Designed miniproteins, single chains. Designs and how they scored, part 87

Each design is a single chain, and the fold is of that chain. pLDDT is the mean over its residues in the fold that is shown.

## One batch from the design tools (miniprotein)

Design m3023
Fold by ESMFold2-Fast:
Structure m3023 (fold): chain A 86 residues (1-86)
Amino acid sequence: LSEEEKEAVITALALAGIAGSLGFSLDESVALAEETLRRKGLSDEVIRRVADFIRRHGPGAALARAFDMMATEDFPKKPIPLPKVK
C-alpha cells in the first residue's frame, strides 16, 4: 500500500470501529468502510480485504488496527499545539 492508500485504510477502519461503538451492526460498519475506500478510489481487492478483516475480527479490532497503524506507520504527528512566542 502507498502512503495515501494506508491513510484511506486507517480512516475506513476507524470509521467502522466508531460505527460499531455507536451501535451499528457489523454489516453496517463493513458497508461504511467499503463506501469510504470506494470514494477514495482504492481497488476492489483492497476494499474486499478490509471488509474481510472487519467481518472476521469485528469493528473493535478494526478500530484497534487503525490506532496501531497510526502509531507504527509513517503517519503525520499531531501539529505543534503552541505557537512560538517571540
Scores: mean pLDDT 72

Design m3024
Fold by ESMFold2-Fast:
Structure m3024 (fold): chain A 75 residues (1-75)
Amino acid sequence: MRTPSQAEIDAAHDYVDARLATLPPERQAALQARLDSGGFAGPDLLASAHRFAEALLEQGVSVEDFKAGWDALTA
């Protein structure tokens, strides 16, 4: 596993937070179900999404590639 920098983690988390704030409740529920099925179940959607972002960064995904993938997942 790669250890992402705190700046990379912060950038990914900030992007997740901003995008989630714009999603309607039905889109948030659908995203939560997808993250839960992927092994990222948490106490809430924000925690699940943060865990997902961290896992991708640890696998060597760049912050830019993560943002592009997150946009596609949340479109």
Scores: mean pLDDT 81

Design m3025
Fold by ESMFold2-Fast:
Structure m3025 (fold): chain A 86 residues (1-86)
Amino acid sequence: SLEELEARIRAIDAEIAEIVAKLDRGEKLSPEEIERFKRLVRERARLELELLKLKNPDIPQSRLEEIEKKLEQEVRETIREVEKRA
């Protein structure tokens, strides 16, 4: 459901924020925390795309593919930034 997707995104955002807060305090992330961060960021992007589809049922497939590629690029950039800081 829409509410379940929004709740899952909110939960993931909270977990991501906790990991980022550690970096902002100058704490180093463990390899396990880095891998968890990567999974959370990828899962968030997947859920965001699903939420977009539910809110915009008539969106063209070509437009969805463009958005998916942009989300994949943003995921890679976000992960790269955290890996550089860790």
Scores: mean pLDDT 88

Design m3026
Fold by ESMFold2-Fast:
Structure m3026 (fold): chain A 58 residues (1-58)
Amino acid sequence: MSAVANDFYELEKAIDEIGFPVILSANGKSNVFHTRKELYQWIADNKLTPPFTITKYE
């Protein structure tokens, strides 16, 4: 499953539907996350902006 989120509200909904672990991609960067806290910290640390692409990591 994959989704595109154009804001943080859509990102929250996509996370809830897909479930961890997820791959998040934004601004040419990608990483795998096991928790919501790690994901939002990575966005903040890298100053990432929408759109976000989120995919189930399997």
Scores: mean pLDDT 85

Design m3027
Fold by ESMFold2-Fast:
Structure m3027 (fold): chain A 77 residues (1-77)
Amino acid sequence: MDEEAERLLKQAEEYLKKGKEAFDSGDYDTAIENYKKAIDYAVEAIEKSTSPELRERARQIAAEAVKGLNEALAKKA
């Protein structure tokens, strides 16, 4: 299911971008929400793909989204 995994990867990338844009604007609630969605889509892309390259890219997106999520949560604490 390369097409589905690629679609999920693109969704993960889009939500990561939205999370970063919200974080940069100081909207940490929206950043948290978008980073969580980026993680969810990246995890689904890993589960749906047998491609090592796609799985590695999805892991990188998930790691970046987790970092952004933790930074946004710290801003609200």
Scores: mean pLDDT 87

Design m3028
Fold by ESMFold2-Fast:
Structure m3028 (fold): chain A 56 residues (1-56)
Amino acid sequence: MEFGAPTVTGDLPAERLRELQALGAELGITGVRVVDGEVTLSGGTEEQEAAFRARL
């Protein structure tokens, strides 16, 4: 369901992008972008971003 799903963009396999989207939605992250192996998060608090990165 995409009513509140974050936007996930990156050079990752579809399975990984879907996993990141589900995790982001669970933690309140609104955007996830992976560029050159670097993960950029948006729309979350620092605590939510830290929790997301810990789950990577």
Scores: mean pLDDT 75

Design m3029
Fold by ESMFold2-Fast:
Structure m3029 (fold): chain A 100 residues (1-100)
Amino acid sequence: SHEAVVEEQLEEVDRTAENIRKLLEEEKDWDLALDVIKSEMLSFKDELLNDPRLSKEEQIYLLQYLGEKVLEEMERFNFPEEHIKEVEELIKKLLEEVEK
């Protein structure tokens, strides 16, 4: 069912956010951590776009939800504001790509 597909992707968002949280607990190089965060978000966006079971609205919702969780974790670990802004800009760019 569509609900089951969306639930599976919400669980994947939670796993991705937890992997980022664990990274931020161990990695003190902000630039390396930022590169991994960007890579994880790009991979998730590509997976959403390649899933024919998801509507465009569901893809946007899931990507937005991941973005919010990632930003919350970055703020929790006191990431530099400049790095947070780069991720905010990436989220906006990825959402625009999904809307096409």
Scores: mean pLDDT 82

Design m3030
Fold by ESMFold2-Fast:
Structure m3030 (fold): chain A 78 residues (1-78)
Amino acid sequence: SILDELIQLAEERGDPELVELARKAKTLYEKAKSLGLDISRFEEAMREALELVKRGEFEKAKQILESVINMLEEALKQ
């Protein structure tokens, strides 16, 4: 999955904060998916975060992952 690739790259690049954010996003994403929520809107944002990590733009990737986490948490409340 996109998040598994993100976690692997973050571990390889040595950014523990990015690893933590990606793991949290994965947990929330899998929970939302298991509940039948529409997750398509999050897939694009996660793909953008992955491309940013590949380019070495870790701070931008973290901002996108934090946004995804917040959106997933809100979706899971409703």
Scores: mean pLDDT 83

Design m3031
Fold by ESMFold2-Fast:
Structure m3031 (fold): chain A 109 residues (1-109)
Amino acid sequence: MEERERELSEWFRRVHRELEEAYKKGPEEFFEKAKEALEEAKKLGYEKEMSLQLSQLAASYGLEPEQIAEIAKYAPEIEREVLVLAAEMLKKGVSNEEIEKRAEELVKK
């Protein structure tokens, strides 16, 4: 694995753990941590990967579509599209697995 890919994987594992801990405290804590993670991803150039991760985690944690849409306000345009798609699919009762597939398609074009 390339050095950058290893650093990205380790960063995602850290962020995932932080988001899981925040979720245990409640949806509002998860929402605030998700915004922090997205801003950090922008600084590191991982916006697309972080948006995909957030859409997957939000669906898994049962966040309401409105909460996901609010996180999307802090994303660049393409990352916002991924989060908005996740919110719409959650409203329709689509499975987390299908949301992951659709979000990945958008990130890859």
Scores: mean pLDDT 71

Design m3032
Fold by ESMFold2-Fast:
Structure m3032 (fold): chain A 104 residues (1-104)
Amino acid sequence: KEVAEKLLKLVEEAIESAREAIRYAEKGDILGAIGSTLRLIGYEIEAEKLLPKLPKEAQELAKKAIKYAHQASMYALKGDIKKAKEYLKKAEEYLEKLKELLKK
């Protein structure tokens, strides 16, 4: 349970970092968007250390949430705000599924 709670926090922080990258990119603050993307990568690395301690189903949902958050930040850096928001929504959908799985 403690490992699951820590993973949820890291995935939530990765998604929030992607959301911040999009906000910075919308303002034309590319350095801010880069900073938020680097924070996301940090959370991704920490989450990967916890994944082997969880059931495979939780690992797959967490990996997809993080992957889509990462893609959202990458599209934000490219100035493709529409795709960035689409991938952010996918990341949030997988986080919701992960939360439901870990609540059981």
Scores: mean pLDDT 88

Design m3033
Fold by ESMFold2-Fast:
Structure m3033 (fold): chain A 116 residues (1-116)
Amino acid sequence: MEEEERRREEIEREAERRRREIRERLEKSDEEERAELMAQELFRHMLFGAPLADLGAKMLIEALKEKKSVVELILSLSEEEREELEERILRSELDVLEREDEIERRSKELLEEYKK
């Protein structure tokens, strides 16, 4: 219980630090760089099964159908839609880190079983 609580606090602090870093990068980036950053974060959500994984997958499917990149699709969104996506990415950072921690734990357990 104490170990779980300590790990939770550490992940929450890391999430807040990463939210600030992502926000700072978005503020300093041009529109194309912002779209690239958002595409990278959606890919990260897909890798870890985080809250935006389904959205990321839908955007990949739409990009393929339109013969565009995900970046080009994001750039075709309205300003309001892009702002909402940025906000959703920032809000989801804790969930992504929790999923990364869970996957690392499970992977370590599996690797120890099959290591030798």
Scores: mean pLDDT 80

Design m3034
Fold by ESMFold2-Fast:
Structure m3034 (fold): chain A 82 residues (1-82)
Amino acid sequence: MTPEELAAEVAELYEEIKKIDPERAELVVLGLAEAAESLGATVTADGTAESAAAAMRAIAEVNREAAQRALDALREELERLK
Protein backbone atom coordinates (compact mmCIF):
# COMPACT_ATOMS: atom_id res chain seq x y z
CA MET A 1 0.00 0.00 0.00
CA THR A 2 1.09 3.60 -0.63
CA PRO A 3 1.14 6.10 2.29
CA GLU A 4 -2.01 7.69 0.81
CA GLU A 5 -3.81 4.32 0.70
CA LEU A 6 -2.79 3.55 4.31
CA ALA A 7 -3.99 7.01 5.42
CA ALA A 8 -7.37 6.56 3.64
CA GLU A 9 -7.88 3.10 5.21
CA VAL A 10 -7.07 4.47 8.69
CA ALA A 11 -9.55 7.34 8.22
CA GLU A 12 -12.30 4.81 7.39
CA LEU A 13 -11.37 2.60 10.38
CA TYR A 14 -11.33 5.64 12.69
CA GLU A 15 -14.88 6.62 11.64
CA GLU A 16 -16.13 3.03 12.16
CA ILE A 17 -14.49 2.78 15.61
CA LYS A 18 -15.91 6.22 16.53
CA LYS A 19 -19.46 5.02 15.73
CA ILE A 20 -19.03 2.12 18.20
CA ASP A 21 -16.75 3.66 20.87
CA PRO A 22 -15.78 7.36 20.61
CA GLU A 23 -13.34 7.06 23.55
CA ARG A 24 -11.48 4.21 21.79
CA ALA A 25 -11.35 6.30 18.59
CA GLU A 26 -9.65 9.11 20.56
CA LEU A 27 -7.06 6.63 21.91
CA VAL A 28 -6.40 5.46 18.33
CA VAL A 29 -5.55 9.03 17.23
CA LEU A 30 -3.31 9.51 20.30
CA GLY A 31 -1.50 6.21 19.64
CA LEU A 32 -0.89 7.07 15.98
CA ALA A 33 0.35 10.57 16.92
CA GLU A 34 2.76 9.07 19.50
CA ALA A 35 4.06 6.57 16.91
CA ALA A 36 4.56 9.38 14.36
CA GLU A 37 6.38 11.54 16.96
CA SER A 38 8.69 8.61 17.83
CA LEU A 39 9.72 8.65 14.13
CA GLY A 40 10.44 12.41 14.20
CA ALA A 41 7.15 13.77 12.85
CA THR A 42 5.20 16.57 14.55
CA VAL A 43 1.51 15.62 14.70
CA THR A 44 -1.41 17.10 16.66
CA ALA A 45 -4.04 14.62 17.87
CA ASP A 46 -7.34 16.52 17.57
CA GLY A 47 -9.70 13.53 17.51
CA THR A 48 -10.53 13.65 13.79
CA ALA A 49 -10.23 11.20 10.89
CA GLU A 50 -8.03 13.84 9.19
CA SER A 51 -5.51 13.88 12.08
CA ALA A 52 -5.47 10.05 12.18
CA ALA A 53 -4.82 9.98 8.41
CA ALA A 54 -2.02 12.58 8.75
CA ALA A 55 -0.31 10.54 11.50
CA MET A 56 -0.53 7.33 9.42
CA ARG A 57 0.94 9.12 6.37
CA ALA A 58 3.88 10.30 8.53
CA ILE A 59 4.49 6.76 9.85
CA ALA A 60 4.22 5.21 6.36
CA GLU A 61 6.69 7.69 4.83
CA VAL A 62 9.33 6.65 7.39
CA ASN A 63 8.47 2.95 7.93
CA ARG A 64 5.89 1.32 5.67
CA GLU A 65 5.97 -2.01 7.57
CA ALA A 66 5.26 -0.25 10.89
CA ALA A 67 2.35 1.59 9.22
CA GLN A 68 0.96 -1.71 7.88
CA ARG A 69 1.23 -3.32 11.34
CA ALA A 70 -0.59 -0.34 12.90
CA LEU A 71 -3.38 -0.64 10.29
CA ASP A 72 -3.69 -4.40 10.94
CA ALA A 73 -3.87 -3.76 14.71
CA LEU A 74 -6.67 -1.21 14.18
CA ARG A 75 -8.60 -3.70 12.02
CA GLU A 76 -8.33 -6.26 14.84
CA GLU A 77 -9.50 -3.63 17.37
CA LEU A 78 -12.57 -2.80 15.23
CA GLU A 79 -13.46 -6.52 14.98
CA ARG A 80 -13.08 -6.84 18.78
CA LEU A 81 -15.53 -3.95 19.30
CA LYS A 82 -18.26 -5.48 17.06
Scores: mean pLDDT 77

Design m3035
Fold by ESMFold2-Fast:
Structure m3035 (fold): chain A 64 residues (1-64)
Amino acid sequence: SAMDRARQQLIDEVRRQTDERIDEVDKLAKENNLSKEERQELIGQVHLEVQAEAARRLAELEAS
């Protein structure tokens, strides 16, 4: 269905954005010599932010 295609597109976009943000965290961690624990904390924040944004966008899609 059109809705299934829209969901898949959202999933693909979320995955791409997550990968890009994690790459940015990895670069920042290397440049600033961050600990593994600090890096994991930043990655955790990325996942929370991406999940919240994805949930909002999914709700908007379902309201359409």
Scores: mean pLDDT 83

Design m3036
Fold by ESMFold2-Fast:
Structure m3036 (fold): chain A 80 residues (1-80)
Amino acid sequence: STRAQAVDDLLAAAESLIKSLKEAMEKGDKERVKELTGLLRALRARIEGLIAEETDPALRARLEEVLKRVDEVIEEAEKW
């Protein structure tokens, strides 16, 4: 379904942004860290919306796991 495709795309985007943010932090790129943290915060809000509407327990668990990883990396970036 189009919704399942959108979820998979969103999860892939989250993984990519998490990796990019960690790399930017390692390199000390302050401007890039700020940009990527903003993008991850926007993505976090979308993931929360999907969790609230998700009826499939397995897909909801995947969304919650990614949300936890997004929250952890945002917290790390805010303390960086």
Scores: mean pLDDT 84

Design m3037
Fold by ESMFold2-Fast:
Structure m3037 (fold): chain A 81 residues (1-81)
Amino acid sequence: MSKEEKLKELEKKLKEILEELKKQNPDMSAAQVEALEIVRKHVLKEAEEALKAGKEVDIEKLAESTRKLLQEMADGLKARE
């Protein structure tokens, strides 16, 4: 799989995770959603930089780790706000 294909697959998976979290937490504020989007964009940027450096990126493992992180953030934001 090419670098571009890996990034597109990761972007799709991360967007699907975020949409699932929004469906599970329909009362989430715009600011809370924006916080999750910032993390999603950061993960994608780090993956792009890693692939440019010739590092191996496990898209499935990275997506799963990010899903867990975003879920914890959503739970934390709901408890605080």
Scores: mean pLDDT 78

Design m3038
Fold by ESMFold2-Fast:
Structure m3038 (fold): chain A 80 residues (1-80)
Amino acid sequence: SPSQQFQQQFEALARQYLAQLARAQTADQVRALTAQFVAQMRALQASTDLSPEDRALFNAAIQHITALGDALAAQLEAAA
């Protein structure tokens, strides 16, 4: 199904993003990685016919994952 294909690609992109965050050393690097991940997710959503319910669930998941990046960026900025 479209939602199953979206989920698999979302999980792959999210894992890549989290792995990149683990190697980031500056707030600017984290923000750039987060912007890239958001752009990739928007492109995937635009190309996938998701139900409104699945779209809402995936939007929430994207927000939770990007919030981790935002928190890391804030922590790195405070430590600089």
Scores: mean pLDDT 85

Design m3039
Fold by ESMFold2-Fast:
Structure m3039 (fold): chain A 58 residues (1-58)
Amino acid sequence: AAAALAEARRIAAEAGKVGGEATALAMVHDARRLLEEGAPGEEAVRAVRRGAESVKAN
């Protein structure tokens, strides 16, 4: 959980350089929610990676 959240924060921070701080915060909140719902850490990190790619593409 902690390692997955740290990786999610790292990816969100990079996406935030393009999409802004609110986008980064939303990504971290979504990852945390997935982990709280019992999703695997890898799934939470994968969701943040998809969000980051979407931000870079738009």
Scores: mean pLDDT 75

Design m3040
Fold by ESMFold2-Fast:
Structure m3040 (fold): chain A 73 residues (1-73)
Amino acid sequence: MEEKKKEVEEAMKKLEEVFKKAVSQSDEATRNQILAVMAEKSPQIKEAVEKGDYEKALELIEETIKEIEKIAA
């Protein structure tokens, strides 16, 4: 459990870096799509972490990163 919590923290840092890079390199329309993804996924990630479901939180973070990268591609 504690090891998975660290993985989630590292994955969240990676998500923040991917998000900042994608937003900085995107036009307004693409940026709005990225923001919409974050608005949808962030509450789900937070709930999973608060409930101690680190496996689900990690999956949601990885899905969010992939979705942002796909939009910004």
Scores: mean pLDDT 82

Design m3041
Fold by ESMFold2-Fast:
Structure m3041 (fold): chain A 97 residues (1-97)
Amino acid sequence: GDELTAIAQRVRDIVNKQDTLRGQIDAAYKTGMEYIEKGDYDGALAAAEELRDLAMESIRRKDYETAAYAYKKLAEIYEKLDMPVAAKGYRRSAEIL
């Protein structure tokens, strides 16, 4: 729906205020955790998707340390969303980088 696109754009706007890839990851993680605290499931998932995209961008740049950091933060969000299988998957992705 158009509402999910609007949420994704809000997360992207917050992330784009950061000058570094690490800063973008930290902003996406913080935004996701704030959405979880507010009970905004759609907002939390939008922030998680931005974190996943930042992890993939880190891999494209061959910055495996930053990618592993992003996957660890992504796992923490999914754990808080009571999605332990997804959280375990992202922790494993961080370990192999």
Scores: mean pLDDT 88

Design m3042
Fold by ESMFold2-Fast:
Structure m3042 (fold): chain A 81 residues (1-81)
Amino acid sequence: SMEEEMKKAEQGIKSLEKELKKIEEEARRLNNQEALKLVKEARDTLKKLKEYIEKTGKINEKLLNEALRLKLQAQDLVDRA
């Protein structure tokens, strides 16, 4: 159902925010400015995703996929350090 899809999206966004916080903490320890920039861009994208959901009641898959891509790029940078 749409309500179940929205709840799953909300949980997914919360999980992404938690993962981004851990990546940010690691990036700060490593003084990795590129990873910190990607974390900020991912958070800004998640904010746009949340605003779109609030205005339309729909999940913008492009914004979700962009946030996921940015998170994975930031994670790769801190894992390679």
Scores: mean pLDDT 85

Design m3043
Fold by ESMFold2-Fast:
Structure m3043 (fold): chain A 70 residues (1-70)
Amino acid sequence: AAKAEAVAEGENAGEAGKKVTDALAAHPEVRQAALPGLIRGVEEVGPENPVRIRVVGEGSEATAEVTSLA
């Protein structure tokens, strides 16, 4: 499985999410595995708030962490 790590910040979840998704374009398995954690984290912090998104892991074990910067 492909290992990947991507970190991005944005003024809102859409900006940060796009940056992270673009950075993981070569690792679709990692991106797919991280998606549930990304969605949940965005819902918890609020999609309009400035956030940092970190995706790390290998294949289906990849996860996403969303941190509010507000």
Scores: mean pLDDT 78

Design m3044
Fold by ESMFold2-Fast:
Parts: structure tokens; C-alpha cells; sequence
Structure m3044 (fold): chain A 62 residues (1-62)
């Protein structure tokens, strides 16, 4: 679900040293580090209604 995807993107951001990511960056990092599909990342960004996600926004889903 969105919480699991948010955790994986947050962890990928930590590995990459990023405080915020665009949807395209989140797709790339999520796939690279955790095998997330573009569809899973798209669903999270659609749920949040944003083009760029911050650590704070992802933490709000935990």
C-alpha cells in the first residue's frame, strides 16, 4: 500500500542523500534500490497530490 511505498522511497532518498524528489526521481530511485514499479510510485504521488515529495510528507504516511 501507500505506506509501504512511502517507506521504500524514504529509504531510497536516504541512500541517495536527497531531502526531496520529483516523481521521476522517485520512480528511478525506488526502482533502483527497492524494485518499485512506476505504477506504485505514481499511485503514491496521485494520493499526495504533489509533483515533488519531501521527507516530511512521506513521514506523515507512517
Amino acid sequence: GNREVALKILAAMDIAGKESVTKDEAIELGQKYFGLTPEQVQALFDYLGVETVTREQLLSLL
Scores: mean pLDDT 84

Design m3045
Fold by ESMFold2-Fast:
Order: structure tokens, then C-alpha cells, then sequence
Structure m3045 (fold): chain A 74 residues (1-74)
């Protein structure tokens, strides 16, 4: 449904923000195997706090994922 789609879209965008942070701070430890669970939980918290998918897209900007990118849901 629409709420499930919003969570899926937000999870992809949060994952891209986490990838952007990892690219900007390459000296910090980064474990992509835990990223999906962290991105989904962060996305739930952001949506519950009133953060919009549109504001997350703006924060990602033109960032190209290097370490991890979650495919868009079908």
C-alpha cells in the first residue's frame, strides 16, 4: 500500500545518504552488511517524525552510490 511504498522509498534514500556519509568519511569503519537494517529503522524514525520522502531526495541530491545501493522496489 502507499505507506509500505513510502517506507521502501525512504529506506532507499536513507541508504544512499549512508553511502554518501561513508564516501565523505572513508577513514571511518563501514560495514555494508548491517546497512539495510539500519537504513530501514532510520527511515521508520524519520517518517514517524514527519520527514518527507521529498526532503530525503533533496538531501541525497546528485550523489552516486559507491559502496551500497538498494534497488528500487518493483
Amino acid sequence: GPAEQRLADATVLVARLMDKEAQENPELPFDPSTMLAKAREAARVFLAAGVTVESLRAAVGDHVPRYWDLPEPA
Scores: mean pLDDT 75

Design m3046
Fold by ESMFold2-Fast:
Structure m3046 (fold): chain A 79 residues (1-79)
Amino acid sequence: YIVEIEVRGSPAAVRETAELMRKAAEEMGAEIVSEEISGGTLRIRVRAETRFRAEELLGMMQIIASSVGAEVVRSRLLE
């Protein structure tokens, strides 16, 4: 299962979001398969072992983005 999220904000907010998402993925034992930061945009994909872990990761990532004032432009869960 792959969690994909795209976030937009100021460069500072995007950088903070990326760092917090990396820490969350690490704590949950999930693998970051891709991460791209370009100015005010972050795209990150994280692999999770189960659908349950993927849904938990997606929810946590959305909360993280909101907490730093970044906007979630796109989010999805892929098999």
Scores: mean pLDDT 83

Design m3047
Fold by ESMFold2-Fast:
Structure m3047 (fold): chain A 67 residues (1-67)
Amino acid sequence: MSLEEITEEALRLARRSQGSDPEVAASLVTMYLSASRLSDEEKEEVLRRVAAEVDPAHAAALLEAAA
């Protein structure tokens, strides 16, 4: 699975989780990325891209997870 495909799936997961607490939604995305065998830099890139597409509270939780 390419970085683009992983980003799209992570975004889909984040959007499905927008009804949850931001921290819970962010944890689901980070768990998915951990299973995807990405480097730390690639995980941070995916989290930043997903954060751009969600509401500010969910974006903040995702960016915190990227640190």
Scores: mean pLDDT 80

Design m3048
Fold by ESMFold2-Fast:
Structure m3048 (fold): chain A 89 residues (1-89)
Amino acid sequence: SRAEALGEGVARALARGGVDPAEATREQVVSGVRAAADESLRGVSGEAARLTADWDIARVEEAARRVVAEGAETLTAQQVGEAMASLGM
């Protein structure tokens, strides 16, 4: 699913930065989420990609905030992916 692909993308982005996804801070996961969302849209035409990216990034950020509100001290790529899936993405 898109959420699972995004979660895996976040994990890869964190790993490239030398961060273990299981021990990543909230700030690192949010940064990774943005990077993964941008990467997932690289195959789309420029104007359509921008419109879709803004919409997807807003939902990704909302999913990340929801996981933090549930008492998570450290966000993982998997937790963000699961939050995205719960939002129908």
Scores: mean pLDDT 59

Design m3049
Fold by ESMFold2-Fast:
Structure m3049 (fold): chain A 68 residues (1-68)
Amino acid sequence: MKEIESLLWRYLLDELSSTGKLPSFEEALKYLEEKGIEITPELEKRLRKVYEEAVEFLKKTNLYKSYK
């Protein structure tokens, strides 16, 4: 679980730094599926919390604005 959460976090940072935009949760799930991760309902629920926390952190630290 923690490894998958770290992969999600890295994906968000890499996309933000490359495109200037935060990917949607749907795009993040698709990325993880492409990496061979099976998205169960339980995993999706946990990843949604991680995604929401990551988005809040990026907005709070002005990282999001720096890439816009």
Scores: mean pLDDT 75

Design m3050
Fold by ESMFold2-Fast:
Structure m3050 (fold): chain A 61 residues (1-61)
Amino acid sequence: MRARGSYLVEKLSAATSLSRSEILSILHGNGLLKSEEDLIDLRKAAEALNIPLGTLRRILG
């Protein structure tokens, strides 16, 4: 399961206390994002952000 980086960042910044810049920094630091147009594996994103995959899935819809 994958989501576009821009969509993932928008939904996470709206649903969590993390800022857009913090989310981007974590994703870039883990090699998951080069461009906001990239498709990111949600399992890897959840691990990098230290949130349960089920919670991430609920945030995205």
Scores: mean pLDDT 80

Design m3051
Fold by ESMFold2-Fast:
Structure m3051 (fold): chain A 69 residues (1-69)
Amino acid sequence: MTELERRIIEAARELAKKYGYSALNDLDKVAEAAGVTREELLAHFPSRTALSRAFFQADLEEKQKKKEE
């Protein structure tokens, strides 16, 4: 996962904390929170489904990392 993709996922986590999971439907807000353009966001996550999939995958990796530390 690239540095840019990581920042987008972190921005999505913060939006989900404040507004709930439905906030991930607003790709413009996710891009703004990550400090990227919507075009850059869509180049890495071409849909809301792709972003959600990456978000959950990253969350699972963090949980596995904490278990093994």
Scores: mean pLDDT 74

Design m3052
Fold by ESMFold2-Fast:
Structure m3052 (fold): chain A 85 residues (1-85)
Amino acid sequence: MEKKNEELFDEILKAIEDLIKSEKNPRVRDSLDHLKELMKRGYEKAKKEGWTVEEVAEYARNNPDAPIEYKAIRAGLTFLESKKK
């Protein structure tokens, strides 16, 4: 379980990093870098609480008052899923 969770998070980070490298608008790149840092903080928090990336994303979807770091994980996962289409 933990290995698959780590692999999923690494895949999300890689997708965002690839998007940053291809993005020509500096303001959009800054926003994506900020999203990446929020996702990293959310992932560390989720690990401490024993939650998976998918569980955190579902929690953020169902709870408008979820921590911004968890909302960032939801955004990253949604982006990765859209890229696989």
Scores: mean pLDDT 81

Design m3053
Fold by ESMFold2-Fast:
Structure m3053 (fold): chain A 64 residues (1-64)
Amino acid sequence: MYSEVAREALRLFEAGKYDEAIALVESTGTPAGREAADTLRKAAETGNPAYAVSAMLLLVAEDV
C-alpha cells in the first residue's frame, strides 16, 4: 500500500537518506511514484520540507 511506502520514504528523508527515500518511491513503478520521486528530489535540492510532504500526499492519494 502506498501509505506504508510514503511513511517509510518520509522517515528515510528525515534521517538524511535522500537517495534511499527517492529509490523507494520510484520502486513502486507507478506514475504517482515517479511524480513523488521527482517532487522528493526537489525537496532534497532546495531543503524545503513542503516538497517532501507534497510527494508523500501524492502517494497516499493513490492508496485505494
Scores: mean pLDDT 74

Design m3054
Fold by ESMFold2-Fast:
Structure m3054 (fold): chain A 128 residues (1-128)
Amino acid sequence: MEEEEIEELKEELEEEVENIERAAEEGDTEAMEKEIKEFIEIARELLESPGVDLETVEFLRTALGLVLASLERYLRRHKPEVLEEIEKLPPEEALRGLLREVGFSDELVDEFMELIDEIVEKIKELRS
């Protein structure tokens, strides 16, 4: 059933958030990049699911916020001076800078930024 598929994807997203949090706490940048790639794939599958509702997309937005909070905590622990400089930038540049300083490839940074745009557009589509 469509509802069962959406709930399974939500559970997979929660597991990926936990995996990202663990990798960030351990300072494993390769594991963080791998888990972020898996998070993006699950998130896109969820956004493309037939009958995805506003509540589900807002859940995804919340999960994305938790991922970003984990990456920020990683930088505060390992590169606090760099994080202070990033926080002075405009929001989009700050986010791109944060992802790059964690060690993500330019390609992964672009994919992450595209996911944010896809979430915003889906929210607009579902709001009539």
Scores: mean pLDDT 84

Design m3055
Fold by ESMFold2-Fast:
Structure m3055 (fold): chain A 73 residues (1-73)
Amino acid sequence: EEEAVERIRAALREAAAKDPFLRDTIMDHAKRTHGIDDEEAALEYMAEVALKMARGGHEGARTIADQERAAAA
C-alpha cells in the first residue's frame, strides 16, 4: 500500500508542478479536510484518497464529492 501511495504521490507532484491551479486545488482541499498546510503532506493525503477511490470506488468518490460540494457552498 505504501508503494502505491508513493507512486501516486509522485505522479501528483509532477502534475502539480506542471499546473499551478491543480497545486492550489490540492492544497486547499487538504487544508479544508485535514488542516494540512504542507505541500508534501497534502500530496500524500491526496494519494491516499486516490488509492481509496481506486479500491473502494463508490464510497471514496462520495466522500470527496460531499467535501467538494460543502467547500463550493
Scores: mean pLDDT 68

Design m3056
Fold by ESMFold2-Fast:
Structure m3056 (fold): chain A 96 residues (1-96)
Amino acid sequence: MKPKYFFEEISQEKALGFKEEAEKAGTAIYGEKVEKLARIVIYEKIDGEEVIGAIGFAGLPESATKEDLIKIAEEVAKKYLKNKPSTIAIGVADAP
């Protein structure tokens, strides 16, 4: 089953709020340049409820596409999630 993808524009503060936690979890991914930030929240269903199964953070060049963000989210889910993802929420912000 393909997960649902949600893309939203978020504040730089909200994007950076996940940076340290994602780095500690090993789910922070950096491209050759950091011109945009992405907050990745991967949900799984447990006992009928959607819960956060994994978080990710990315720093990417401005040229990065939605497809690039989806690939990163899928890599995080595959490596760190025990169950299949139900929803992947990706928030994007400009880098400082």
Scores: mean pLDDT 80

Design m3057
Fold by ESMFold2-Fast:
Structure m3057 (fold): chain A 104 residues (1-104)
Amino acid sequence: DVARLEELLARMRELKHPNYEILERRFEAARAFDADTLLALILEEMRDSLREAGASEEQIAAFVAENEPPLRALIDRLVAARDVAGLLRLALSGFGELLEAAHA
């Protein structure tokens, strides 16, 4: 439900969530069917999350090399299908949910 996802984003804005600006950019890319921008923003957030968790740059590079191709394929498929709801869910998904979706 697109309206529900928009309500969640609005609530994050009201609560001054630290990731609001990044999630808003991902949401805008998803609505525009901009696969390259959406993928880049998702990977950037994943890299930042791994660094904050104490991962080395080598571990981050290995993670990106493993997960970028299936994420790109998922995003490209959703764009080709014009699945705005799927793209918006992906844009608002957390790290674990993104990883599960990429490898489904």
Scores: mean pLDDT 76

